# Designed miniproteins, single chains, continued (2), part 93

Each design is a single chain, and the fold is of that chain. pLDDT is the mean over its residues in the fold that is shown.

## One batch from the design tools (miniprotein)

Design m7244
Fold by ESMFold2-Fast:
Structure m7244 (fold): chain A 66 residues (1-66)
Amino acid sequence: SDAEAARTQAMIGAAVATMRANAADPRLTVREVAYAVGFPSLATFSREFRRAMGVSPAEYLRSLRA
């Protein structure tokens, strides 16, 4: 459980870093970020991202592009 939580937290951190680094690319999608950082599905990524960040990945990416 602790190891799974730590891995998930690291993957979410990598997703945030990827989004921040590539936000200016209008072709960057939430799906691409999810798979690039190692999530098995968009549903799993979106759930864990919202749990960690308090917002959806789409909302977060949109805020970086504002």
Scores: mean pLDDT 86

Design m7245
Fold by ESMFold2-Fast:
Structure m7245 (fold): chain A 93 residues (1-93)
Amino acid sequence: SALEKAKKYLEEALKALREGGERAAAAESDVLATAEAVRAAGERAKEPLEKAKEYASKAPEISAELKEEIANAEKAVQAGLEGAPAAAEAARA
């Protein structure tokens, strides 16, 4: 069903973000490496998140909780993609 596909793709996006967070933590002494890990996590999460949003829009029975989780994942992806360039530039300045 569309709801099951939305949940599956959301889990894939969240997994990419979690793995990126672990890499960022491992690089804690290197601002550029941390920024790159966060950006890469956002890039890996982007396609699964877009698919989750697509299937969620086709599922009339989607819960408010799942909608909120998708919205939070979207904010996390956007923050990662936007934050990485700013962090890298600050480290060079």
Scores: mean pLDDT 75

Design m7246
Fold by ESMFold2-Fast:
Structure m7246 (fold): chain A 65 residues (1-65)
Amino acid sequence: MLTFEEFKELADFLGFPREKYEELFLVLKGIIEKYKGSKDPNGPGLPFLQRLAREGKLSEYIPKV
């Protein structure tokens, strides 16, 4: 389960605005849940999302809503 504190560290690293943290956290949890039910071989979790962030691909999975 992704904690808000873990998300906060990731969001700070990516330069997300603090006023959007709760909104983005809910979007991220939705993406993790979708991956849990998908064909994703890496499965859901923070390490997978950190890897996507490092590769510059996270923006394809977390649209700003």
Scores: mean pLDDT 60

Design m7247
Fold by ESMFold2-Fast:
Structure m7247 (fold): chain A 99 residues (1-99)
Amino acid sequence: NPEREEALKYLEEFEKNAEKAFELLYKRLLELGASPEVLELLDKLKSNPSGAATFALLKLLEMGVSEEELKKILLEAGLSEKSADYVIELARTLLESRE
């Protein structure tokens, strides 16, 4: 399945850049005044950069940060436009499924 293979490559690119993505997303959460509970959870997740970056991305979306701003952060972290778009869409879908 070509779509599945492309999705896996986008996720692999995210994983390779997850530590830098997490650092940039975490900085944005701090700037927006994220709660101490959120920051403590992220600190516990920092040993899993992909998980930490995903959680930070979900929290920024929940706080009303635009998908355009999040895409710029992911591009700065080293993701391609396609990988950034895919990761944001996946995060939005996960957020909606838990709402």
Scores: mean pLDDT 82

Design m7248
Fold by ESMFold2-Fast:
Structure m7248 (fold): chain A 74 residues (1-74)
Amino acid sequence: GGVTLVISGLSPELARRLAARAEALGASAVVQEGKTTRLEITGLDRETALALAAEARAAGAKATIIEDGKEIEV
């Protein structure tokens, strides 16, 4: 799958929840916990990436969708 979703500004709990959901859908997810929690999900279809980005943004996080190495507008 050509779509990557990068989310920053999540709580560690919400990042783990979104990572688990993405992995249940067959994607790969990496959670980096530090001064800010970053979640990177690879192997998403575009529709699923848009839905997860919308959920993250509704929670106050920043979400960026990358397709073929370029950021796409949502």
Scores: mean pLDDT 79

Design m7249
Fold by ESMFold2-Fast:
Structure m7249 (fold): chain A 99 residues (1-99)
Amino acid sequence: MKEEELIKRAQEVIDAVKNKDYEKAKSLIREIAKTYFGLSDEEAEKIADAVLETLEANPNASAYTIIGMIRALALHVKGKPLEEIQKEIEEGLNKDYPG
């Protein structure tokens, strides 16, 4: 994955949420989900709503937290078990380093 570009796009989502530009934040989340995680338009839209709701509750979330959430939700829409999704979220939150 192009990690530098992905981190930059995730940071743009954070900036949009901080500016209360939720339409831009949703658009950016959908583009990340489609471009980096291979989701369809319908799957990406569902993920965008869930990620945005989580970011509104957690305004200090990092770019890595956003990437972890999108990855976990991408696994969920692809039919992965909830236990595997929870592990991906926990691993993303506990990683201080992207690789």
Scores: mean pLDDT 73

Design m7250
Fold by ESMFold2-Fast:
Structure m7250 (fold): chain A 105 residues (1-105)
Amino acid sequence: SDKELFRELEKLPAATLEGVNDEETREEATAIQRRAAELVEAGEAFVHHVDVTIESGGKKFSLKMDFENGHAYAEVTGTKEFIEILEEELKKLFDSVDLKATLTE
């Protein structure tokens, strides 16, 4: 199940794209998704931890996440739309979610 949870975490930035109608937010989320995929491919990501940071269009996007036994703690920086979709997706995967969000304006 840990490998399955990690694969779902790898897809979280991709999942946020499905709910986004704004092209700018989609481009920004795509950049985070690409960076997360690079970290997974490099073998630098652990099953219980994700740390992705990028800058796009002068805005900072980051996701830091720790999870264990169906519980998740996440810190996210991004647009309002990205944060709201990410929170919704995390709530589908984990029994409890603690999310700290910072808006990029």
Scores: mean pLDDT 59

Design m7251
Fold by ESMFold2-Fast:
Structure m7251 (fold): chain A 81 residues (1-81)
Amino acid sequence: SLEEEIEKLLEEIRKIVEEIVKERLKNDPSPEGKAEAERLRKGVEEFIEIVRKEKDLEKALSMARSAKAYLEKLLKEVKEK
């Protein structure tokens, strides 16, 4: 179902975010780096709630796919630096 596909994407998004956080904290373990990591986690959880509240499942799926693609690019950039 579309709902199952959306939930799988949201789970994948959470995993990608934790990898980004790990890479960023490896590169910048400062208090500022930790604050940035926590801001990213909070922003992603807020986004997940927005997607879950979206009544148009095709729109929710599109939002989740776009977010995952963006985060995959960000993870690649963080690993290259």
Scores: mean pLDDT 88

Design m7252
Fold by ESMFold2-Fast:
Structure m7252 (fold): chain A 64 residues (1-64)
Amino acid sequence: SEDDIIQSLKLHVDYLINVEHFSREEVNEVIDFVAKVLRERGVPQSKIDRIVSRVMKYADSLYS
């Protein structure tokens, strides 16, 4: 479940960067919004932190 969420978010972030040409700031805002939604839905903070960290690291790797 956690890895599936991370993989889905990575695919979405890839689309936002490579197709929609989102900046790092815009991608960070999307990830922050996802974190807020997960928190409001009762996902544990430790799990949110792992998801955010892995997705943000991936997003940063796409900027050259």
Scores: mean pLDDT 84

Design m7253
Fold by ESMFold2-Fast:
Structure m7253 (fold): chain A 57 residues (1-57)
Amino acid sequence: GMAKARRVAEILGISTEQAEIIIRTAKGMSEEDVVDLLLSLGASEEQAREAARIILE
């Protein structure tokens, strides 16, 4: 939902619209794959792990 996108946006320092795109893209991915995706987009390991947990809730 919108609340999930806002939490992800704050962690990654991106817009809520970009966070919604990432959440949709991550649908059906493993936590490891989501972490790898976020690292490829320039997130730190800590940001990637925290955001991945929220995305996969």
Scores: mean pLDDT 84

Design m7254
Fold by ESMFold2-Fast:
Structure m7254 (fold): chain A 70 residues (1-70)
Amino acid sequence: ALEFARRLLEKHGLSPEVIELTLKYVEALLNQDFDEAEEYRKKLLEIATPEEVRVADNAVAGAIAIKNME
């Protein structure tokens, strides 16, 4: 799940800071740490462009789908 998200974000050329925040957001969601997830999401929206947010949302959705297939 996390490896898939990282590869997708890197393939689309997102900044390292956006990649790391997105991966922390995914990890928090997978652990059901919703308070932590909300903080990482807020930070993402502060630093990422709308295009980067769209790519990040696709990576999050893909990671969750993979986890649910296990």
Scores: mean pLDDT 79

Design m7255
Fold by ESMFold2-Fast:
Structure m7255 (fold): chain A 91 residues (1-91)
Amino acid sequence: SFADLTEEEKEILSKTLSEVIRALQAEDVEKAEKILEEAKEKLKDGSEAAHKVLEEAAESLEAYKAAKTAAERTGALLRLIGLQLDVELSK
């Protein structure tokens, strides 16, 4: 459960997801990939809950990259926004 995240992990992941979302809204996929890769390295020894958030973020980023339509890109962005809200509200 995302409720198992530490306060430090929540802060890092919330910031990371916000930055990834902004990069993708600007259509800067390379920047989004870099932000996520840096977060994965920072949280390498993090909790299983943190790793699950990063995995779901990576899956959403891959869905965005594979998208053929604006609707599919919007779907991937909404998944990332939902994930950010889940992280922020998990107590």
Scores: mean pLDDT 86

Design m7256
Fold by ESMFold2-Fast:
Structure m7256 (fold): chain A 74 residues (1-74)
Amino acid sequence: HHMEELINKAREDMRKYAEEQGKKDAEKLSKLDPETQELVLQTLRDAAERTMNSLIREEFRVRLEAVEKKLKEK
């Protein structure tokens, strides 16, 4: 099914992009105070919940998860 293949490829590309952006976000956030870090994380969570597009919503959630994981690992 051509559409499913296209969507799966887009989702995979999106996840890779979101993970890399999340790591970059985590590097920037790690230099900020904890209150500012939580504010940014809450903004990303709100963005994920407010989007109607499933791929964009997954992108925000994957990006947020990557940020949280990277910050925890540091």
Scores: mean pLDDT 75

Design m7257
Fold by ESMFold2-Fast:
Structure m7257 (fold): chain A 119 residues (1-119)
Amino acid sequence: SITVVESGGGTVKEGGTVTLTATLSGPGTASSATWFRQDANGIMTSILGGTSGAAKEVAGRVSGSLSGNTATLTLTNLKVEDTAVYYAGVLASGDPNAAVAAAHGIGAFGNGAQLTVVA
């Protein structure tokens, strides 16, 4: 199985830029990354990735990449509403420990990165 360790976040001023990173390790190859956020009410929202693209709340302000063993999420023009815990979800293929992983990837999630945006 692939392991995902997230870093970045902390306290950032409104209008600023933040880059969150997820470092990948272990067997298998990551084929995609999707970023989610969990608000103070525990609600999870997909903010970038998959077939839906960017969520409306971050459209035009978000970008992401997966290069080698590093997935990144960059948010620009930060709003107080961007305050959340951010999670990287990665889809990996070729994990030799997944005896029943047919044509489907193996999902792994990071530990979460807390972002607090202050006015």
Scores: mean pLDDT 73

Design m7258
Fold by ESMFold2-Fast:
Structure m7258 (fold): chain A 88 residues (1-88)
Amino acid sequence: MSEELLEIVREGLENGSPEALERAGEAVRELYRNKDEESLLEVQIMLGERLIEIAEELIKQGIQVEEAKEFLEKLKKRKEELEEELKK
């Protein structure tokens, strides 16, 4: 089961479309129900990295700069926290 959910998340991150990301979000919720900590960590790190790139690109292009900066800060904090868990 986890591999199917992880594949949906990977596809969402690769395509970056709103629809694919929505499906990835549903897959993450299923992983939360299963309390699959390892898969959840991998998914959240992948999601965080992709969203960080998008937020940085928006800031660089001058689109929604203030909102993108706020999201970027939250995403970076989450990524660092998840990376610390993996370093354990």
Scores: mean pLDDT 75

Design m7259
Fold by ESMFold2-Fast:
Structure m7259 (fold): chain A 59 residues (1-59)
Amino acid sequence: KVEELKEKAKKYEELSAKYKELADEYERQGDTGKAGEYRSKAMKYQALADIYKSAAKEL
């Protein structure tokens, strides 16, 4: 149970990191719209990762 939550947390952390890199790339290209979109996705997945980390720690 705890291991499954940690695996989900790691998965969402990896997705967050990937979307942060995409956001940075689009910002470099001057595409602020897509940069904002990927930044929002990165934040969403980072929040999910934090939730699963907290759940794993509480159990």
Scores: mean pLDDT 81

Design m7260
Fold by ESMFold2-Fast:
Structure m7260 (fold): chain A 62 residues (1-62)
Amino acid sequence: MRERIREELAKRFPESKDLDALTERALELALGIARGFKVPIEVAIPIAITAVEIDVQAERLR
């Protein structure tokens, strides 16, 4: 699971130095979404990855 998230983030952020940190954030968020909303992890993963992508883009505008 962590490896799959890391691979998807690597495709979206190939130049990121913080790929491991982004992967951990996405994994934690995906597990939180799956637990909180009682949805399958396969549904939570794309939502978490998209949320991390939005957060990274928002940080670039600070």
Scores: mean pLDDT 77

Design m7261
Fold by ESMFold2-Fast:
Structure m7261 (fold): chain A 65 residues (1-65)
Amino acid sequence: MKLAEKAREILEKYPDVKELLELMEQNRETDPELARAYAIALAHKLVDVDPETLAKVVENAGAPA
């Protein structure tokens, strides 16, 4: 599933910023991709940038050089 789609789903289930922070922290070690999706959802709430743009940046940053 695309990171943007995952972030949108997360925003529907977990609208609270505090809860998103906790979930991101919990998943950083066990599921880094899911942690990225939580980070995108959190960033969208904080800076009002669409999840699609944020997902693109994250995906490109994670690609091998």
Scores: mean pLDDT 68

Design m7262
Fold by ESMFold2-Fast:
Structure m7262 (fold): chain A 77 residues (1-77)
Amino acid sequence: MEAVREAARRGAEEGGKRYGMSQETIDAAVDGAAKGRTPAEAAQLASEGAWRHGGDTPGQVSYAAGFAARGAVEALG
């Protein structure tokens, strides 16, 4: 669980530095991704988390969800 969250956060923060995403959007995407038990579930929950709690533009929210999901997928195997 914690390893999945950490991988999702590293992914989302790298995207955040590159695309100017807020910490709130990053945190929301990471929290969603970390709840996923499969790669598909991690991607879905990252998207739902970012859209429900993130404060950025649709593009930034989408990017945060994508980067968090990629990190979580790597940790889930």
Scores: mean pLDDT 72

Design m7263
Fold by ESMFold2-Fast:
Structure m7263 (fold): chain A 63 residues (1-63)
Amino acid sequence: AAEELERALVRLITEEGVPAEVAERAYRLMLQGRYEEARRLLVEEGGVSEEKAEEIVRLAQRI
C-alpha cells in the first residue's frame, strides 16, 4: 500500500518530470488524509494531468 504509493511517486519524478520536492510534499499531504490539497499540488506545481493526479490520490485512499 504505502510502497505502491511511493513507487508511483518515484515514477512521477523519473517518467513525468515532476520535481522531487513537489512529489514529497504531495506524499506527506496524502499520508495526512489531505487528498484534495495533494491532487491540486500535483496538478498546479507538478504539471501532472488531473486524471493522473486523481489516480495517484485514489491509490493513496486505498491504503
Scores: mean pLDDT 80

Design m7264
Fold by ESMFold2-Fast:
Structure m7264 (fold): chain A 74 residues (1-74)
Amino acid sequence: SLDPNAVLDAEQIGAAGAAAGILSGNSEAAGKGARRTLEDGGGQATAREVVEGLVASGISEEAARQGALMGLGY
């Protein structure tokens, strides 16, 4: 299960976006969500913020949660 308070660094947010893009088939939306999350957080974000950023850009909640888990190394 995803810990919503887990902190992702810039590389992990990038990995979460890439994984969410593959899982959803929408790499453009995932890239926009990940970039916005990075910019808003100054290169860091909680798993909750990463999921919210990806969903706000059009990624499904399921793909966003799985992407965040993969970004954390799960």
Scores: mean pLDDT 88

Design m7265
Fold by ESMFold2-Fast:
Structure m7265 (fold): chain A 79 residues (1-79)
Amino acid sequence: MDKARKLIKLAEDYIRKAEEAFKNGDYKEAIKYGVKAVEYANQGVIEALKAGDTELAEKAKELARKGVDIVNKAAEKLK
């Protein structure tokens, strides 16, 4: 399960960075970090499902949704 856990941790770290960038008005950074969070979260879903961990897969799906939301909000701010 090392691969799924590592990917989910990376997704969580990038979500925090994206949220901080958004709060600071750095919308381009928020998009960059949000996209990375979605990428790692989606890979985390795949790896969790391969390992049979449905709870971990659901956590990864939620991180992907959060990443998409941050990207969309930041993109709206940039016009």
Scores: mean pLDDT 87

Design m7266
Fold by ESMFold2-Fast:
Structure m7266 (fold): chain A 60 residues (1-60)
Amino acid sequence: SDMVEAGRQKIRERGEAYMEREGIERTVDGALTATLIGFSEGNQDGLYAGTYLGRLLHEE
């Protein structure tokens, strides 16, 4: 349980850091944009922005 939660947090942090580096806003649209860029470029950190989208949707 704790290892899985720590892994999820690290993945979210990588996605958020990617969005910060690319100047993408931490919003639903921003997370979707980062995820699509990550998908098109094969960039794992961009794909991890999808975990931040999951967090935003859970908080709604």
Scores: mean pLDDT 72

Design m7267
Fold by ESMFold2-Fast:
Structure m7267 (fold): chain A 70 residues (1-70)
Amino acid sequence: EEVLENAKKYLEEAEKETDPLRAARLAFQAYMDAIAAGDTELAKKASDVFGKYLAELEAQGREDEALAIA
């Protein structure tokens, strides 16, 4: 399924990304695509990765940028 394949690719890209803002955006896209594909386990993993990078953005004082993603 195209959406599921995209979700997996976005999650892999998020894990390789060094910028927390780009990583959070990729993880959020992976989450959205996983939900659309009906893969709740993948969606949960993407949500966990997204939350981790949101916390990093908040720690850097970039909370407004984090809020703009979701």
Scores: mean pLDDT 80

Design m7268
Fold by ESMFold2-Fast:
Structure m7268 (fold): chain A 87 residues (1-87)
Amino acid sequence: TPEFREAGRLLGREAVEAARKAAQESADKYNGYAPLGDIATAAQRAGASGEGVSALLKALVHAGPPVNGYISKEAADRALDEALAAA
């Protein structure tokens, strides 16, 4: 998906890997769901640009509509696995 690859290209490998780790850790705590804010914060801490974080959020929303700021691990994995391949 173009949105997923664009997120990976703008974030870079380190930021995508940080986002994936945050999504996995959150899913363990929240019955398979991850807050978008935690994923975005992990990418920012890994050095992602504002443009990269914006592309990440757009990709995550495209993968699965958030409910109360949470997305499913399945949706996050779909976006972030393709983003990682493009990073």
Scores: mean pLDDT 85

Design m7269
Fold by ESMFold2-Fast:
Structure m7269 (fold): chain A 70 residues (1-70)
Amino acid sequence: DEAEIQARIDAYVAEVARLAGLPPEEQARLREILLKLARTGSISEEERAWLEEVVRRARENAVKAGLAAG
């Protein structure tokens, strides 16, 4: 079900956005890339590089920033 895939992606985007400090425009981009990957099984090298950088930033910020910023 596309709606279930979209809901899962939305939840993941919200978590990554919180950890990486993504503004709404970048959250929309992340969502679009993840939906494209889910639907087609592939994304461009540019999209993949950006996605990997965002995920890396989120994980590094989670470790260094203590997870929850008030």
Scores: mean pLDDT 79

Design m7270
Fold by ESMFold2-Fast:
Structure m7270 (fold): chain A 100 residues (1-100)
Amino acid sequence: MEELSLKEGIEAVREEVARAREAAAAGEGMEPAEFEERMRRLGEDALKAAKLFIEKGDYESAVEYLYLAHELGAPEEELKELYEKLPEEQQKKLEELLKK
């Protein structure tokens, strides 16, 4: 996977999440079932991005994507596995984010 393509995909995922949330809030952009399916896919993509950033040692980006994946309903097992690979400082940051 190319680093440039990965960074672009990351920004695309963030924008897609923001747009999906806006559409849901407006109540006119998407059916509930279709919204849930889209959010689930975005969560899977966020998990993949987080895993790759952990492998590269970019823990700040990994925390952001793990938080997004959690909010999007990604599997708890995968979230926990990736969380445990973070340094203690980033684990604390993610825990604080998950409380809000």
Scores: mean pLDDT 71

Design m7271
Fold by ESMFold2-Fast:
Structure m7271 (fold): chain A 84 residues (1-84)
Amino acid sequence: SLEALLEAARAAAEEEARVLTQELGLPLTPAFVEEVRRVLEELARQVHAMRQAGAPSAEYQRLAQAAVQQIRDGLEAVQRELEA
């Protein structure tokens, strides 16, 4: 169900944000945790909607690439704060 997917995305977001920032030696910020949560929740909603519509596999790849780019943008923002 969509609710189960959203619950899983929320649970995963904090852990993923922590792991990514820890491995890169960056501080974990509430803003970055919120960004990862938002990206994963939106991805879950879009995948659910596309499955109902019978979308082709190429569209799933585009959604995944967009989610990766949003997470990268969040990491770049954290890096810029450390450089300032």
Scores: mean pLDDT 74

Design m7272
Fold by ESMFold2-Fast:
Structure m7272 (fold): chain A 84 residues (1-84)
Amino acid sequence: SSSQQQRQQRVQELLERARRLRDLSRTMQQRGAQYYQQSLDLGRTVSQFDSDVAQKMGDSSFNGAKGALEESRRLEREGEELAR
């Protein structure tokens, strides 16, 4: 039925959005780790100010990753519920 097809399409769209958000979360985690490493290297050898900036960029990246993962899980639950 068209109703079943529309529901299936919405489920697929929700799951695809969830997958993209999980991928974004992983990318942001990797970027955050790189910034934390940069912060350590800078603080050790170059500049405390630049080290602090890198630390804040790392914090921002990890906070963004957490938000993206939470939204991904929310969309997955919505898709699972709609698929019933």
Scores: mean pLDDT 86

Design m7273
Fold by ESMFold2-Fast:
Structure m7273 (fold): chain A 78 residues (1-78)
Amino acid sequence: SEEKEKFFEDMKRAAEDILRRAELLGLPQEWIDYIRKQVEKAIEDAKKVYEETGNLEEAKKVFERDFLRILIELQLKS
């Protein structure tokens, strides 16, 4: 599905953007590695929801909630 492929690409892009932001903020490598693991988990969890439910909108909601949590944590550390 084109919508599924676009969503997966959007998740990857969001992950790349947050990691770049962490690097620009001068966060220690340990924190960058932590954020990388958190965004990878968020992507895996969203993919799992899609595989289990076939519902792209539910997968998007899971990713958005997890990603917002990561963004808030990044802002608290900056």
Scores: mean pLDDT 84

Design m7274
Fold by ESMFold2-Fast:
Structure m7274 (fold): chain A 114 residues (1-114)
Amino acid sequence: MEPEVLLRITAEGFDENGNPIPATDENLKALEEAVRRFLEELGAEILDVKGYTKDGKAVVEAVARMPLEKVRELLERLGIDYEVKPGDELDFRAVFLKKDGKYELVALIPLPRP
């Protein structure tokens, strides 16, 4: 079996003015699709994705498995000096910006911060 890492992503969306995206069915669906696409582009296996309302804003939580080597590549691209090990569970906060009717990832923040 290849060594894998479990990723937990909490995603939030903001508009071009920096306001949180309200939790409408349209916004939740679009944010879920953006999170799924991001994880698929990383080569992650998506285990769960759910959208919900928190403080009137749209939030999406995702759980995915990713090969250890690909997680190391991701952390290097983000400038994160964390030594990931087989079987680790990593939590991230993802910030998406809604621009030209599409969501783009603008920040990926490790949680909890060391």
Scores: mean pLDDT 80

Design m7275
Fold by ESMFold2-Fast:
Structure m7275 (fold): chain A 83 residues (1-83)
Amino acid sequence: MLLELADYAEAQGARGVAAALRAAASAKEMGFSEEEIEKVVETALRAAGQEAAIPHVVAAVRAALEGDKEKALEHLEKAIAAS
């Protein structure tokens, strides 16, 4: 799901959000905890100057980790609008 969200963000032109979601997917594959994955997302977005998107991308990642695709997309739309 995280890579699908990243592809959607990239298609919408939100490259910083897409990069943060791909970093989250890699962290998940490496066995990082949910808290560690959220820190990776926050660090990536701050480095990209996308601080306004942080709460929305974190919420989208949480929903994706829970398997809630609809909620993940809702939060992702807000992240894209904030970036």
Scores: mean pLDDT 87

Design m7276
Fold by ESMFold2-Fast:
Structure m7276 (fold): chain A 109 residues (1-109)
Amino acid sequence: SAAAKAKGEELLKKLEQAVKELKEALKKGDGKKVLESAEKIEEYTLKLIKVTDDIDILERALKLLDEAKKAVEEALKKEPSEEFKEALLKIGIAIGLLRIKIGVLKLIG
């Protein structure tokens, strides 16, 4: 439990950094860097789901992903990009999986 919480907090920091990198790449119009950052977001979210059952950590991750999704959606309104669309899909999948995990934990806890 304590070790799982520590791993969750570390992954949450990595997720926060990936979201910052995503926003910087969006600001620069760097589609490839946006996609790379979205892939990191998906990877860290999947790892987070596997290592922690801490609802607080998972809900904090969900807020970061909702922020990332909103940033990509706003960028897509200004300029259509296939990499931005793919990034949005990857972030959407991560959000869906995280919401499923949180929902299951709330049902069994």
Scores: mean pLDDT 89

Design m7277
Fold by ESMFold2-Fast:
Structure m7277 (fold): chain A 83 residues (1-83)
Amino acid sequence: SASLAASFARFLTAQANNPRPGWSPEQVARALFEFIKLTVPEEDWAAVIRAILRDADPRFREALRRVALEELPPEIAAEVARV
């Protein structure tokens, strides 16, 4: 949902300003993607990820995009890549 995507974007901004010791942007992105897989139906993953990418802090945006493209089925990955 748009509300969930906005919450994830705010989390990434907070993480960028107060980074967790020892966590890379890619590790944070992978943890967020795992949470998305647990909380969002698979049919909505592309829409949620696209919404997050539009609002996400630039310091995490590329890491999240890369992780999403690695983890998504090819058909869904194509939709994310168009954003």
Scores: mean pLDDT 74

Design m7278
Fold by ESMFold2-Fast:
Structure m7278 (fold): chain A 74 residues (1-74)
Amino acid sequence: DGEEELRRLAERSTRAGEAALRAAGLEDKIPAFRAGVERALEEAIRMLREGAPLEEVLAALDRAFKQLLADALA
């Protein structure tokens, strides 16, 4: 199930991002980071349902989340 793979990626990245933000003393950034991940996941699921290839959607979601974390750490 492609949607389940997207949700697992989002879960792993939320955990990793939260850990990184806590380590950096940026716990105040966590709610915005979580909201960003949720929005990116919703968009990815929509793209998948509209027929986008799973591999492309997973890659796009992974890129979105690395950007979200970079923005939160800035």
Scores: mean pLDDT 87

